# Designs tried in a protein design run: designed miniproteins, single chains, continued (3). Part 100

Each design is a single chain, and the fold is of that chain. pLDDT is the mean over its residues in the fold that is shown.

## One batch from the design tools (miniprotein)

Design m11704
Fold by ESMFold2-Fast:
Order: C-alpha cells, then structure tokens, then sequence
Structure m11704 (fold): chain A 84 residues (1-84)
C-alpha cells in the first residue's frame, strides 16, 4: 500500500533526524517493502538507499548488518516478482 509506505518513510526520516539510525533503517526497509508490494519500484529503491545510509551511520553489530542485508535482498525479490 503506497500510503503505508509513505507513512513508514516519514517516520524513518524523523528518527534519522533524531539520530536514531538503527530504528530509522528498519522503518525505511518497512517502507521499501510496502512500496515494492504496491509496485512502486522507484520509491522502493529510494527507501532501500535511505535504509542503507541510516545503517551506515548506525553502530550496528555483524548480526544487525546481516539482518539489514537480508531485508534488502527480500525487498529486491518483491520488486523483481512485480516485474514478472
């Protein structure tokens, strides 16, 4: 749902502005998944980019980095499925 993706992206941006980068990265990935399911590839990719930028600024453990990477791969899979 596009509206859900926009709400999640806005919350992620607010948390990133507050320096809560780990939480922001997760919300950006939630937004990316919502955009991908709605068929909005451009917004999904932009949300992935914002999630990765937030993750880079966050002091993440290797396990948290693996979680973020796995979620990015999942969103990319949804985008590819929507192309078919």
Amino acid sequence: MLKEGEELRAKGEELAKEGKYKEAARLYLDAAEAYAKAGDEEKALEAIKKALEAADKADLSPEEVAEIIGRVIRVLGIIEDKRL
Scores: mean pLDDT 83

Design m11705
Fold by ESMFold2-Fast:
Structure m11705 (fold): chain A 95 residues (1-95)
Amino acid sequence: MSKEEKLKKLMKQLSKLLDEGAKKHPELREELQDMDNLIRTLIDSVLKTKKPDMGRLALDTLDRVMDWLKMNEPELYEKLKPIIDEIKDIIKEIS
């Protein structure tokens, strides 16, 4: 599997976990959907441009998302951490 294919697969897993989180915590549904949309948009931009500045913006955004999840939904944070760490590693390699 290419790094780009692996990244797309990890993004699909991330979106699924965020959707499951939104179903468990309907009070956070809008925030979790906004996060999914933001992350997908940024990673799509990284894949299309492969520019270091886009990679950095995506990495900074993922860190902010994870900080928010750690404070507001620590169970989802723990489930997402290995996926996010792998996404971050791939972004660092391709941008």
Scores: mean pLDDT 84

Design m11706
Fold by ESMFold2-Fast:
Structure m11706 (fold): chain A 92 residues (1-92)
Amino acid sequence: GSLAAGGLIDAARAAVEDGGTVSVEVKGDTVTVTIRNAGPRAREGAREAKKQAEKAGAKAKLEERGDEVTLTVSGLSAEALTAVALSIIGLQ
C-alpha cells in the first residue's frame, strides 16, 4: 500500500487547516512537500508522514526551519507520486 502517499497528503491537509500554504514538487522518483506558516498539526503530520514513508521502505528527509517544513520522500511509485501531487494541488 501507499502509506507514504497517504501520510504526505494528511500532512498537507493539516497544513491547510492551520492556515499555512503547501507546495509540491516531483523530480523523478522523489516528491518534495514544502509547508509554509506550519502550525503544530502540520508539524506532527509531517513527522508522522516521514515515519510512514520509512516503514513503507521509502527514503524520507524532514527539515524544520522556523515556520517552514520540508519533507522529501524518494523511492515512491509513479502512481503514488501522481496521487500525492494531485491531492496537494487540489488543496490550493
Scores: mean pLDDT 77

Design m11708
Fold by ESMFold2-Fast:
Structure m11708 (fold): chain A 72 residues (1-72)
Amino acid sequence: MEERMEEVRKRLEELNNRYADTINENEDTPAMKEAIKLGLEAAKLAIEQGKDSEGEYEKAKKKLEEIEEKLK
């Protein structure tokens, strides 16, 4: 489990960096920025809850995928 959660944490950090870049670009809209921010918060919460649970890991992974789709 530890390696899986570490993977999710790393992906979350990468998305956080991409979100910062997106804020500085003209393509992003207020609604998109808010959706990305809420998604990151949800993913972070799921990671913190999922220290010892496969269900929480899957939730965090799904949230990260949703955020990655939004950033395309």
Scores: mean pLDDT 63

Design m11709
Fold by ESMFold2-Fast:
Structure m11709 (fold): chain A 86 residues (1-86)
Amino acid sequence: SARAAELEALRRQLEDLREAIRAGRVSPEEAAAALRAMAARAEALGLPEVARLLREAAEAVERGDLEAALRLLEEAIRRLDAELAA
């Protein structure tokens, strides 16, 4: 379905961003902007908990708390996996 394709695309983008943050391949400003854009997409898809986790991850990146940002991203990915399995 179109919704499943959008969820899979969002999941892939979150995994790519998580790896880029871990590797130091993206600036905090770029990462926070990407996270907020993905949060808006999650909200439009009816996933308010995923959107909340991504906004919290953006705030963590802006504070320089990369460990918290990566943990929140992992939680968001797990929730997307549960949605895709439903």
Scores: mean pLDDT 88

Design m11710
Fold by ESMFold2-Fast:
Structure m11710 (fold): chain A 60 residues (1-60)
Amino acid sequence: MKRREEALKSLPPEDREFYEKIDELQKKMREAAEKGDPEKVYELMKEIDSLRRERAARRR
């Protein structure tokens, strides 16, 4: 998983929370993949996509 610590330091608190949430979901996806649970991986991927779409809508 990629870390963007320098970018996070420059972001408003709302954006930091967003990226932290994405990071948590990506971590859960890795755990689901390690367990051999593709359905869970897919669900988490959908949640990440939904969060990104919601963020884009709120900013514009």
Scores: mean pLDDT 73

Design m11711
Fold by ESMFold2-Fast:
Structure m11711 (fold): chain A 80 residues (1-80)
Amino acid sequence: SGEELAKEVLEDPEKNIPKLIEMLKSEDPEVREIAGEAVEYIIRHGDRETLELLIKALEEAGLDDVAAKVRQMMQVRFPE
């Protein structure tokens, strides 16, 4: 599930963010859906450092639209 993937990323962002990025880029729409659920969970529950790492990885992968959404939600949760 997306929540299970999100929990892996939250426990070890540097190790598991690459897996999340590959799933977001998958040819399989079901795999992309799971990855999308994981991103939403991470946005809601991740700390600032985790969200910053995720944004950087998304931008480096060319997923600029997803990165912009994470950045916007980070600004809402962490306005400083």
Scores: mean pLDDT 86

Design m11712
Fold by ESMFold2-Fast:
Structure m11712 (fold): chain A 63 residues (1-63)
Amino acid sequence: LVGAIARAVHDFTETGPNVLPLRRGDVVLVLEVLNDSAVRVRNLATGEEGIVLRLALEVIGEA
C-alpha cells in the first residue's frame, strides 16, 4: 500500500488532528500505513497531507 496511488471512492469529511478531508474522485499518494484502518496520504491536486480511512480509498496504481 505504501507508494500506491489511490482514489477516494466517497466524500470523506471527518474532522480531527491531522485528518485530511477528501472528495469522491480525489487522487492521493499513500505515504504510510498507520494501522489496519488508517493511512497517511498526500492529495496530489492540493499537496495537502493527512490521515484518511483505508475504506475510503481504491488503489488505482503505484508511484
Scores: mean pLDDT 79

Design m11713
Fold by ESMFold2-Fast:
Structure m11713 (fold): chain A 61 residues (1-61)
Amino acid sequence: KESLIKQGEEYIKQGEEAEKKGDLQSAARHYGQASKYYFQAGDWEKSQEANDKAARVSAQL
């Protein structure tokens, strides 16, 4: 469970780095992966927040 949360956090970090580089497609993919890991960990709030981030950057494509 803790390992899944840590993986989600790492994907959020990768998504933020991709956004800074202007790579919105990679950012959306990383945020989507973060949402999946948080969901599997049972952290519904973080899963939804990550999914919202993915949707936001996807809307800019």
Scores: mean pLDDT 83

Design m11714
Fold by ESMFold2-Fast:
Structure m11714 (fold): chain A 70 residues (1-70)
Amino acid sequence: MTLEQKYVSLYTARNLLEIGAEINREIAEKLEKDEKKREKAEEFREQARVDEEAAEELRKKEEEAKELLE
């Protein structure tokens, strides 16, 4: 695997996690409108937070790979 291929793979994975986090936040906002679904909304918000943290870790690896390419 080349550094360029590693960079592209990290970029793709990070974007997918960021999209997943956004979807989970959207679901949580919709669920919060129903008192009976408040706990489920909290679960989706927690998943979005976990996905955002994973995306941030991948962003750091992406920047490290980019530095090596420059």
Scores: mean pLDDT 82

Design m11715
Fold by ESMFold2-Fast:
Structure m11715 (fold): chain A 65 residues (1-65)
Amino acid sequence: SEREEQLKKEIEELKKQIEEIEKEIKELLAKPELSKEDEKKIVTLESALGLLKAAISFLEELLEK
């Protein structure tokens, strides 16, 4: 159905956002020394990951119904 295709597309877009955020966290953690700004950014990015993963879980549950 068109609804199922739209949900799958939204899930894929959210997964791409997760990959970008995980890449940014990895790049920050690869630094030899973390600044206080880098540490704050990591906390913000980890919070965003949690929200995006929760959104994907919700949308995946909708696809199974």
Scores: mean pLDDT 85

Design m11716
Fold by ESMFold2-Fast:
Structure m11716 (fold): chain A 71 residues (1-71)
Amino acid sequence: MEEYSNKALEKGMYNLAETAYKKGREEAEKQRDYAVKTLGKESAEIFQKSYDEAYGKMEKEDEEQARLEAE
């Protein structure tokens, strides 16, 4: 049960962070605050980590896409 719950929490936080990145930083901050208020400080830390990871990945994807379109 604990392993499943931890995986579900991580997936949820990652999905929120990814969605927030697409909508902009304001939305990311709101969703982080929601996670802190609803799920506690540990969830906020997972959210922040997932946000940074998703942001980094999307920046790399945007850079690769720009490179492909520069032809």
Scores: mean pLDDT 64

Design m11717
Fold by ESMFold2-Fast:
Structure m11717 (fold): chain A 67 residues (1-67)
Amino acid sequence: MDVERAEELRRLGEEYAERGDYRTAALLYDQAAQSAISAGDYELARELQELRDEYERKAKEQEEKRK
């Protein structure tokens, strides 16, 4: 089901975020949000979109701070 797909992608995103791979985490949260939208779970989709935006920001900051 689409909700189960969203949950699986969210967990994978959390794993990549813990590894410091914020770029991949943001991508996985975006895919999870799309799955939640397809399932009609707009509350979950919004939470996942907020996580996507947060990790996209962290990824950009990480890239800017790298020497």
Scores: mean pLDDT 81

Design m11718
Fold by ESMFold2-Fast:
Structure m11718 (fold): chain A 67 residues (1-67)
Amino acid sequence: SPADEVADAGIAGLDDFAQQHPQLRQQAQQAKDQIRQMRDQGASADDIVQLLVDQLTQLQRQHQEQQ
């Protein structure tokens, strides 16, 4: 389904982010868990895309603030 495809792509992107930024591994894992939960609750592909954008934006901000 479109929702499954978006969730799988988002999870892969979060795994890539965690590989590049191991210090944010826990935050990336939480983001992955939220995407999986939203998919499992029957959310639309559009809702999953919005969650993914919000989570990636938050992770990028955390990365920029890292000491």
Scores: mean pLDDT 84

Design m11719
Fold by ESMFold2-Fast:
Structure m11719 (fold): chain A 80 residues (1-80)
Amino acid sequence: SSEREIMREIVLIEASITMLYVKAKFDPDADLEKILKETKKLLEEAKKLISQLEKPTPMQLEELKTMEEILKELEELLKA
């Protein structure tokens, strides 16, 4: 895939992870275990896509860090 296509896929994954996070925080009927599992899968795909880039941007690396922080918050929420 072209670099542009890879970057577009990363943005879509970030949006999906953000949506799952919002659902976990604000939907009382949210399946937290399912959300955590889906977030882990999406984060692994994002890491794979970023590894395919010749030169990841600082913004992409910061977005990856934000996604990792969301995963950590979801793990803590499930333990509560």
Scores: mean pLDDT 84

Design m11720
Fold by ESMFold2-Fast:
Structure m11720 (fold): chain A 56 residues (1-56)
Amino acid sequence: GPSELIKAQAEGFAHYLRSLGVPPEEAEEIAREIVERSTSEGEAAALIHREAQRYT
């Protein structure tokens, strides 16, 4: 998908992580890694799902 949609998914996840008490810098680094590693919206969603398991 377009990089702006992948970025929006990652930004939404970073906001979610901050709501759980994750430091802003760490949440931003996780979001950046998701954007860098994702070639599609589906891949971004899969990476977000896997990372979320570490915080739930």
Scores: mean pLDDT 82

Design m11721
Fold by ESMFold2-Fast:
Parts: sequence; C-alpha cells; structure tokens
Structure m11721 (fold): chain A 61 residues (1-61)
Amino acid sequence: IGEEILKHLEVSGDALSAAEIAKGTGLSQSTVTKILNELVKEGKLEKVKVGRTTLYRAAKK
C-alpha cells in the first residue's frame, strides 16, 4: 500500500531503490515500482537518478 511505502521511506531518511523498498515493506518489487511512480506523480515522493539506478525518497522542502 502507498502509505506503507511512504512511511518506510520517511523512517529510512535516505533515497532507496524499488528493490530495497520491496524488501523493507514485504511487497513485490513490481507492486512497489507501480506505487512509487504513482506517489511521485502525486508529489509525495521524489525520484532521484544516481547513475544507472533510480532511487526514491519522501518529498522534502
């Protein structure tokens, strides 16, 4: 669920990959990726590109 993913990222305080979020939340990576993209479009998360890896974190200032 989107709120569970958002809470996990807020608790972490860091930018995490979809695979790391899936491990932390117990959700499948495909489900996490879909929810992450939705939350980014809603402005609740920000997407960070680090080289070839896409990371996500809670929206800040």
Scores: mean pLDDT 76

Design m11722
Fold by ESMFold2-Fast:
Structure m11722 (fold): chain A 67 residues (1-67)
Amino acid sequence: MEEARKLIAEADEAAKQGNAPEARTLYLRAGQVAAEWARKQGSTPDAVEAGLALMEANADRVAAEAA
């Protein structure tokens, strides 16, 4: 979980620097790390899907803002 939060912070920094492709990649990676951690902790599939959807939405938002 902490690793996913670190990736989100790095993605936010990349977005602020105008590096939208890197920010998008970092958000997607954070979602994958968080999903894997949640699955290992016994989270429900619904909770994992919700987390992934949130990270995907953040990645898409950054890409749209850069366009």
Scores: mean pLDDT 74

Design m11723
Fold by ESMFold2-Fast:
Structure m11723 (fold): chain A 52 residues (1-52)
Amino acid sequence: SAADEEIRRGVAAAQRRDYRTAAEHFQRALEHDPDNPYARQGLEAARRLAAE
């Protein structure tokens, strides 16, 4: 799904410690699937690690 694809991109960005880009991808995943727990958790963690 589009949400799963965005989650994969977010995880890949986070693995490179690009937390701002990771947060953008997890946010896009939530636009496709607002109730996705992986995207929600990823967004929260990425925002904290980005110091945003």
Scores: mean pLDDT 86

Design m11724
Fold by ESMFold2-Fast:
Structure m11724 (fold): chain A 63 residues (1-63)
Amino acid sequence: SKEELLEEIKEVLAKIVGEVAAEVAVKDLRQSGLSEKQLRELLEQLKKAKNIEEVSKILREFS
């Protein structure tokens, strides 16, 4: 489900950018209306990210 994907995205983001920033990013993603397919692709790209700069670049591609 979308909520399960958003929770996994939050967990991945929190490891790189911290819990507060991850929660804000997930709220923004929830409001953006991304499909489950788009959220799965975002999650896979975020799993490959190693730093805040890479996370920011990936999130911009989905905004």
Scores: mean pLDDT 83

Design m11725
Fold by ESMFold2-Fast:
Structure m11725 (fold): chain A 86 residues (1-86)
Amino acid sequence: GTLTVVIKGADEKAQQIAEEFARGMREGGVESEVEIKGDTTTITLSPNNIGSRVSALALGGELQAAGYRVEGKVEGNTITLTVTPK
């Protein structure tokens, strides 16, 4: 199965962080794909397991460290991170 991580309100910097996250996941053996549509960035991870879920939640922390306010929501196989600058 796959885990979908949706970043809403993503500017260019947040998109870059998502791309770097996906690259790190691929290096760790997790298949990862990034799709950017306007201010929404979608990351698809395979497999959907505890490790990929913990990593996706850690992405929220990386966005906070980069200067975003982050609201996280988990719904089934989807983690939604709503980000606002500053």
Scores: mean pLDDT 85

Design m11726
Fold by ESMFold2-Fast:
Structure m11726 (fold): chain A 60 residues (1-60)
Amino acid sequence: KSEELRKKLEETLEEMSKLSKEEALKKFQETMDELTEITEEDSVEEKAKKFLEVIEELLK
């Protein structure tokens, strides 16, 4: 559960760092959709939104 969620996010972040801003945002959105199906916690969605903000800041 938590371990799988963390691993999924780490892999997604690593892949996103290699992509353009547009591609990274698209991949992040797809990952968020998958995570909302896997978990019941709203906190997952909140955490994902914060990660998106960080990625957006880094990619500028």
Scores: mean pLDDT 66

Design m11727
Fold by ESMFold2-Fast:
Structure m11727 (fold): chain A 62 residues (1-62)
Amino acid sequence: IDEREITVGMALILAGLARLLASKGDLEGAKEALERALELLESQEEPDEELIAEIRAELEAL
């Protein structure tokens, strides 16, 4: 198992959690989850810039 694949998986889970929190009105929790997802994605040596841009757009839309 590639550590990068695990990190991306965790970031996607955090993004899903953020969407659930936002739908329940927890905008602070949603923001924290998206920020953590971005931190994980940006910590990679070869970050997925498309995915990072998508998560940033979700964070900015909150």
Scores: mean pLDDT 80

Design m11728
Fold by ESMFold2-Fast:
Structure m11728 (fold): chain A 77 residues (1-77)
Amino acid sequence: MLETAREYLERGKETGNVLDVQTAASLLYGEARRLLAQGIGPEDAKKAIEYAKRAMETGNPEDVEKALKYVEKAKAE
């Protein structure tokens, strides 16, 4: 999952394809929601949800990078 999200983010940054960036964001949003529902890293999971939602609206790769960071932090507990 996270590797697939990274691949879409990298592709979107290289090609300027906003749909690839939004796809990465959507994948991270789903993972962050799953972590929050299971009580895994709830503070970091909430941050990941916020940034992923923002990235899905804007196609901003920086927000996807932040969402990925917070998903990784939540899982590292």
Scores: mean pLDDT 83

Design m11729
Fold by ESMFold2-Fast:
Structure m11729 (fold): chain A 68 residues (1-68)
Amino acid sequence: AEAEAQALLEKAAEARALADRYDAEAEELYKKAAEDPSYMPEAIEAGATAGLYYMRAAAYRIAAESLK
């Protein structure tokens, strides 16, 4: 149904927005890690989290397309 596909697309957009936020955070932390290595674990964690949200966004989009 259109409403179900729309809900999945909204979840995909939300996951994509979270991915972009964590990716930006990772970039800032990597810049800090260049001067202070103690930031490196946080940078890696933020980058990994961004990757997971990008994959989740793709999964929601594929699910929405399958409901047609």
Scores: mean pLDDT 85

Design m11730
Fold by ESMFold2-Fast:
Structure m11730 (fold): chain A 60 residues (1-60)
Amino acid sequence: MSDAQLRELDRHPTDAALLAAAAREFGISVLGVQLAVHENQGASPETIREALEKLREKGI
């Protein structure tokens, strides 16, 4: 997932297609993606990616 796609996910955190794409790429639940985006609102794409990677490590 590109930095531009992560920024779009932050801008549109309820976009089902973006949520599903992130969940598939990082191997986490859609709820996990929603949680990471909500906790990191307005953060850089790098910070959002790190949050998603941590959820993958936790198996969420």
Scores: mean pLDDT 80

Design m11731
Fold by ESMFold2-Fast:
Structure m11731 (fold): chain A 97 residues (1-97)
Amino acid sequence: ELEERLERVREGARRRGLDPDEVARRLASLFSAGNILFAGGEFSASLGDLESARADYEAAAELYEEALELARELGDEETAKEAEENLERVRAALEEV
């Protein structure tokens, strides 16, 4: 559940002396932006625009990588796994373009 994930992120931040709302917003922003760029890359690839697809996939990978590092810092294994799965998906897509 989204609500449970947000509460885990906030709790992890509190335990580490970080601002729970700020960290939750940052993680949500990183995943949202990454998802948008990944979708954009898939759309570009479907049109044969491999250069735009690569650029979007590379940008999505950077965002998911940042989300992964933040999730690991918080000790949130479930969020880290989600970021790892998204990163693997983007890397697989990059090999096809």
Scores: mean pLDDT 85

Design m11732
Fold by ESMFold2-Fast:
Structure m11732 (fold): chain A 75 residues (1-75)
Amino acid sequence: MEEEELAEELERLREELRRRWLESGEVPPEAAGRVADIVAIAIGKGLASPSEEERQRLIEQGREAARALAAEVAA
């Protein structure tokens, strides 16, 4: 279960992606989907493969988080 560890990793990943985007100078609107995929893959690799429903939920959450991050970085 360890939901705290999962949330911690997601937060670290989000900050890592933000830092990388700031360094690249690229606006991530086009990469929003890619970020969501990266989040889902990172979770899958770090944890036992999630169920199909969990995977879809994580991808959707990742996309929403990516949009928020994109708006934050693009500002």
Scores: mean pLDDT 58

Design m11733
Fold by ESMFold2-Fast:
Structure m11733 (fold): chain A 119 residues (1-119)
Amino acid sequence: SVREGLEALEAGKYEEAIAHFDEALAQDPDNWFALFNKGLAYLKLGKYEEALEYFEKALELAGEDNPLILFNLGLAYLKLGKYEKAIELYEKALELMGEKHPLAPEIKANLAEAKAKLA
């Protein structure tokens, strides 16, 4: 179930989390929340290409204005050295979340890093 996958993620059991999300997706392939959290598990494992694939599927199903998916998609692109894509996604996420959001300092730091790489 999605809940068991989230519990495994919180425990740092990323492969177990993926297995639980796969079970949820077998029952509902369009469960964007399960796809998103499966992407997070891959991101935590350093499997950035796989994380990217699942975040893109989640974004397509959830809608392109989901700021948490945009933030994590931007982080996956940053880790892959795709700085222009990371900047675009972080700027959109920050605009949607706003300056007072708890993630705003991290988004701004990641934006500065990505922009510095293109300078």
Scores: mean pLDDT 89

Design m11734
Fold by ESMFold2-Fast:
Structure m11734 (fold): chain A 80 residues (1-80)
Amino acid sequence: MEEYIEAARKIYEKLKAEGKVDEAERFYQTALDALRTYQEETERIEKDKDKLSPEEVKGLEGRRRGAQGFLDRVIEEYKK
């Protein structure tokens, strides 16, 4: 989590330094939304997995994977 927040902030600062202020702000908001989605879906799966249908669980897992893919991309971009 901390690595992801730091990665997102550094990408944000880089975009601002390039004069892309609007892109930086949109990116940072998207990055925070992706983290929120990942955490909410993870908590839902862990807390209610036995109460959800197999189809609902697959839907939540799919959404969590999408958010995770974005998080992984942000961290990978930061490592460059």
Scores: mean pLDDT 77

Design m11735
Fold by ESMFold2-Fast:
Structure m11735 (fold): chain A 84 residues (1-84)
Amino acid sequence: WDEIFREGKEVNEKKEKAISYIEKALELATDPEVQENLRKALEALKNGDFETALEYLKKAYELSTDPEVRKNIEKAIKLIEEVK
């Protein structure tokens, strides 16, 4: 139980950080298609669907031309891949 609780806490902390990075990317993004993919990724991540979240984040990354938006998406992808 303690081991499961510890793993759950680490997953939740990384998930919260990933959400924060997606929210930052969404705030900086000006392209409506990038914003839409980021919103879909955020919804999937909040629902615990890491695979769907990664798909939308990768799509947003490819569509984005802003280096700061890309950096925040990349950080979110890395965190989600570490907990998958």
Scores: mean pLDDT 80

Design m11736
Fold by ESMFold2-Fast:
Parts: structure tokens; sequence; C-alpha cells
Structure m11736 (fold): chain A 82 residues (1-82)
């Protein structure tokens, strides 16, 4: 695979994990949603898409907060600001 194709595939995978997170969040599975959003953020970072990574970390933080994990939510928000 070319570097451009690898980047495009990585971004597409990140978007898929955001989709999975939203489905889990709609079911009330906030802890699982937070994990999937965090995976998406890591994929966006790997692809160099820092804006999408920050958004995914924000989504993960909100899901963690809804799950009652305030410490994890704070850690994820800190990552969103980088």
Amino acid sequence: LSAEMEREITIALGRMYVGIGKILESRGDYEAAAKEYEKAAELFLEAGDYESAAEAYELAARAAEKAGDEERAAELRARAEE
C-alpha cells in the first residue's frame, strides 16, 4: 500500500470506530462507547489528523463521564487539548 492509501484507510477505520461508539452510546453502553471513541482518536493521531483525534477524545471523555468515570474523562479531555 502507498503511504497515501494507508493514511486514507486509517482515517476510514477511525470513522468506523466513531460510528460504533455512537451506536454503543445510544444503547447506554457509555463505558464501551468511550473505549471505541478512544480507539478512533488513536487512529486519527496515527494518520496525522489532529482535529479528528481531538474530537474523538472529546467524545470519549463525555462517554466516560456519563459512565461515571470522572478520572478517565479528565484524562481524555487533556488528550483532546493536545
Scores: mean pLDDT 82

Design m11737
Fold by ESMFold2-Fast:
Structure m11737 (fold): chain A 66 residues (1-66)
Amino acid sequence: SEVLDRIQELMAELVSLIDEKIKDKKELDKLREELIKLGDEMNAKELSPEEIIERLEKLIEEIKKE
């Protein structure tokens, strides 16, 4: 699935960026909370694949700005 491939690509980029840029425990804990929320919403089937992609892209952009 093209959508699943895109989600996996974005998850890999997010993990790489966290490893590279996030050294502060408080920022790491904040990101973990946001990822837990995303996982909960995905499990509840509240998000479309497009909305999942949008949320991952926003998280990546926020990390890049810091």
Scores: mean pLDDT 76

Design m11738
Fold by ESMFold2-Fast:
Structure m11738 (fold): chain A 55 residues (1-55)
Amino acid sequence: SPLEREIRRVEEEMRRLVRQLSDLLDGGAPEEEIQRVQDELNRVSDRLRALRRQL
């Protein structure tokens, strides 16, 4: 279904952001950059929760 494909895409995006956040933390990136990625993760997580509720 289109909804299931969208959920898979959002899950892939979340996995990429988690890896990016881990790399930034390990690399000692600026706090502002870390916060930006955390904010993106929170938005993607909220989106995923909303999509799963439509199933």
Scores: mean pLDDT 87

Design m11739
Fold by ESMFold2-Fast:
Parts: structure tokens; sequence; C-alpha cells
Structure m11739 (fold): chain A 116 residues (1-116)
């Protein structure tokens, strides 16, 4: 299941608002200079967070690490780490939602919290 979820998510997605915004800012500035991938990854992460709604935090945490690598920038790496921390906090709430019958992102949140 995780392989399928990771396959659906691109490496370098910034699922959290902080990580997505930082990667988006670096990507937007770099898109004109040559980092279009960074900009697309940030946009995709933000889009997933918005679509996930209450489980956006779980998506943000999972994507934060990948966003650091894809962006290739120390600024993006720092933002991804901080975004991952905040996403982990929100993922705790998503885990409660999963217990109520929303298994998708809640399962991911549980795994993320165990890892971090």
Amino acid sequence: KERMARGARRAGEAGGTEAARAAGEAGAAGAAAGTAEGARAAAEGAREAGRAGGVAAAAGGAAAGHAAEAAGTEEAAEAAREGGREAARGATTATDAAAAGIAGAGGSAGALLAAR
C-alpha cells in the first residue's frame, strides 16, 4: 500500500503549507533560472494538501523529506524539515480521523509519526 501511495506521490512534493510555499518560492524564482521541476513539485504538493482537506497534514509530512531532495537547495531542505514537523503535529489529528473510519491518510499519519 505504501508503495502505491508513494508511486502516486512525486518525489519532492511539498505537501505541507510551509514546505510547499518555501519550495514554491524557491521554485518560482528558479523556474525562470532553470528549476522548473522544483516549482512543479511544490505546486503538486500544495494541490494534494488542498484536495486532501483534513488529511493534508499527513500528506505534507510524508512529502517534506522528498521535497528536500528534489529541490536540491539547502533552503528547501530546511523548509521541508520544518514543514514535516508541523505536518507530523497535524497528522496526529488525522490519525484520530482514521480511527473514526477515514483510513487513507490516517494510516499514513500513523506511519509518519512512528518514523518521526
Scores: mean pLDDT 44

Design m11740
Fold by ESMFold2-Fast:
Structure m11740 (fold): chain A 95 residues (1-95)
Amino acid sequence: MEKLEEAKRLLLKGVEAYRRGDYEEAAKYFEEAAKLAPDSVVGAEALFYLGEVYYKMGDKEKAIEYFEKSLEIAEKNGDKRLARLAQKKLEEVKK
């Protein structure tokens, strides 16, 4: 689907920005990716990376919110790997 392909493209651009430490730009790409594919594996991945971005920015409450949303959608889509990663991040952030 066109929206899913664009969401994947935005997800990749967000990951590139995140790796550069450009967290504000990364957040914009991940937010748009999640918006285009909200209940998909790609949307769950975008929400996971939003959690990572907010955690790096010191916003633990938003990080928890996005990791929990990512976990829910990953579980609904049968993405066991992403669900496990989101659970680990929730354990790390809640300490």
Scores: mean pLDDT 87

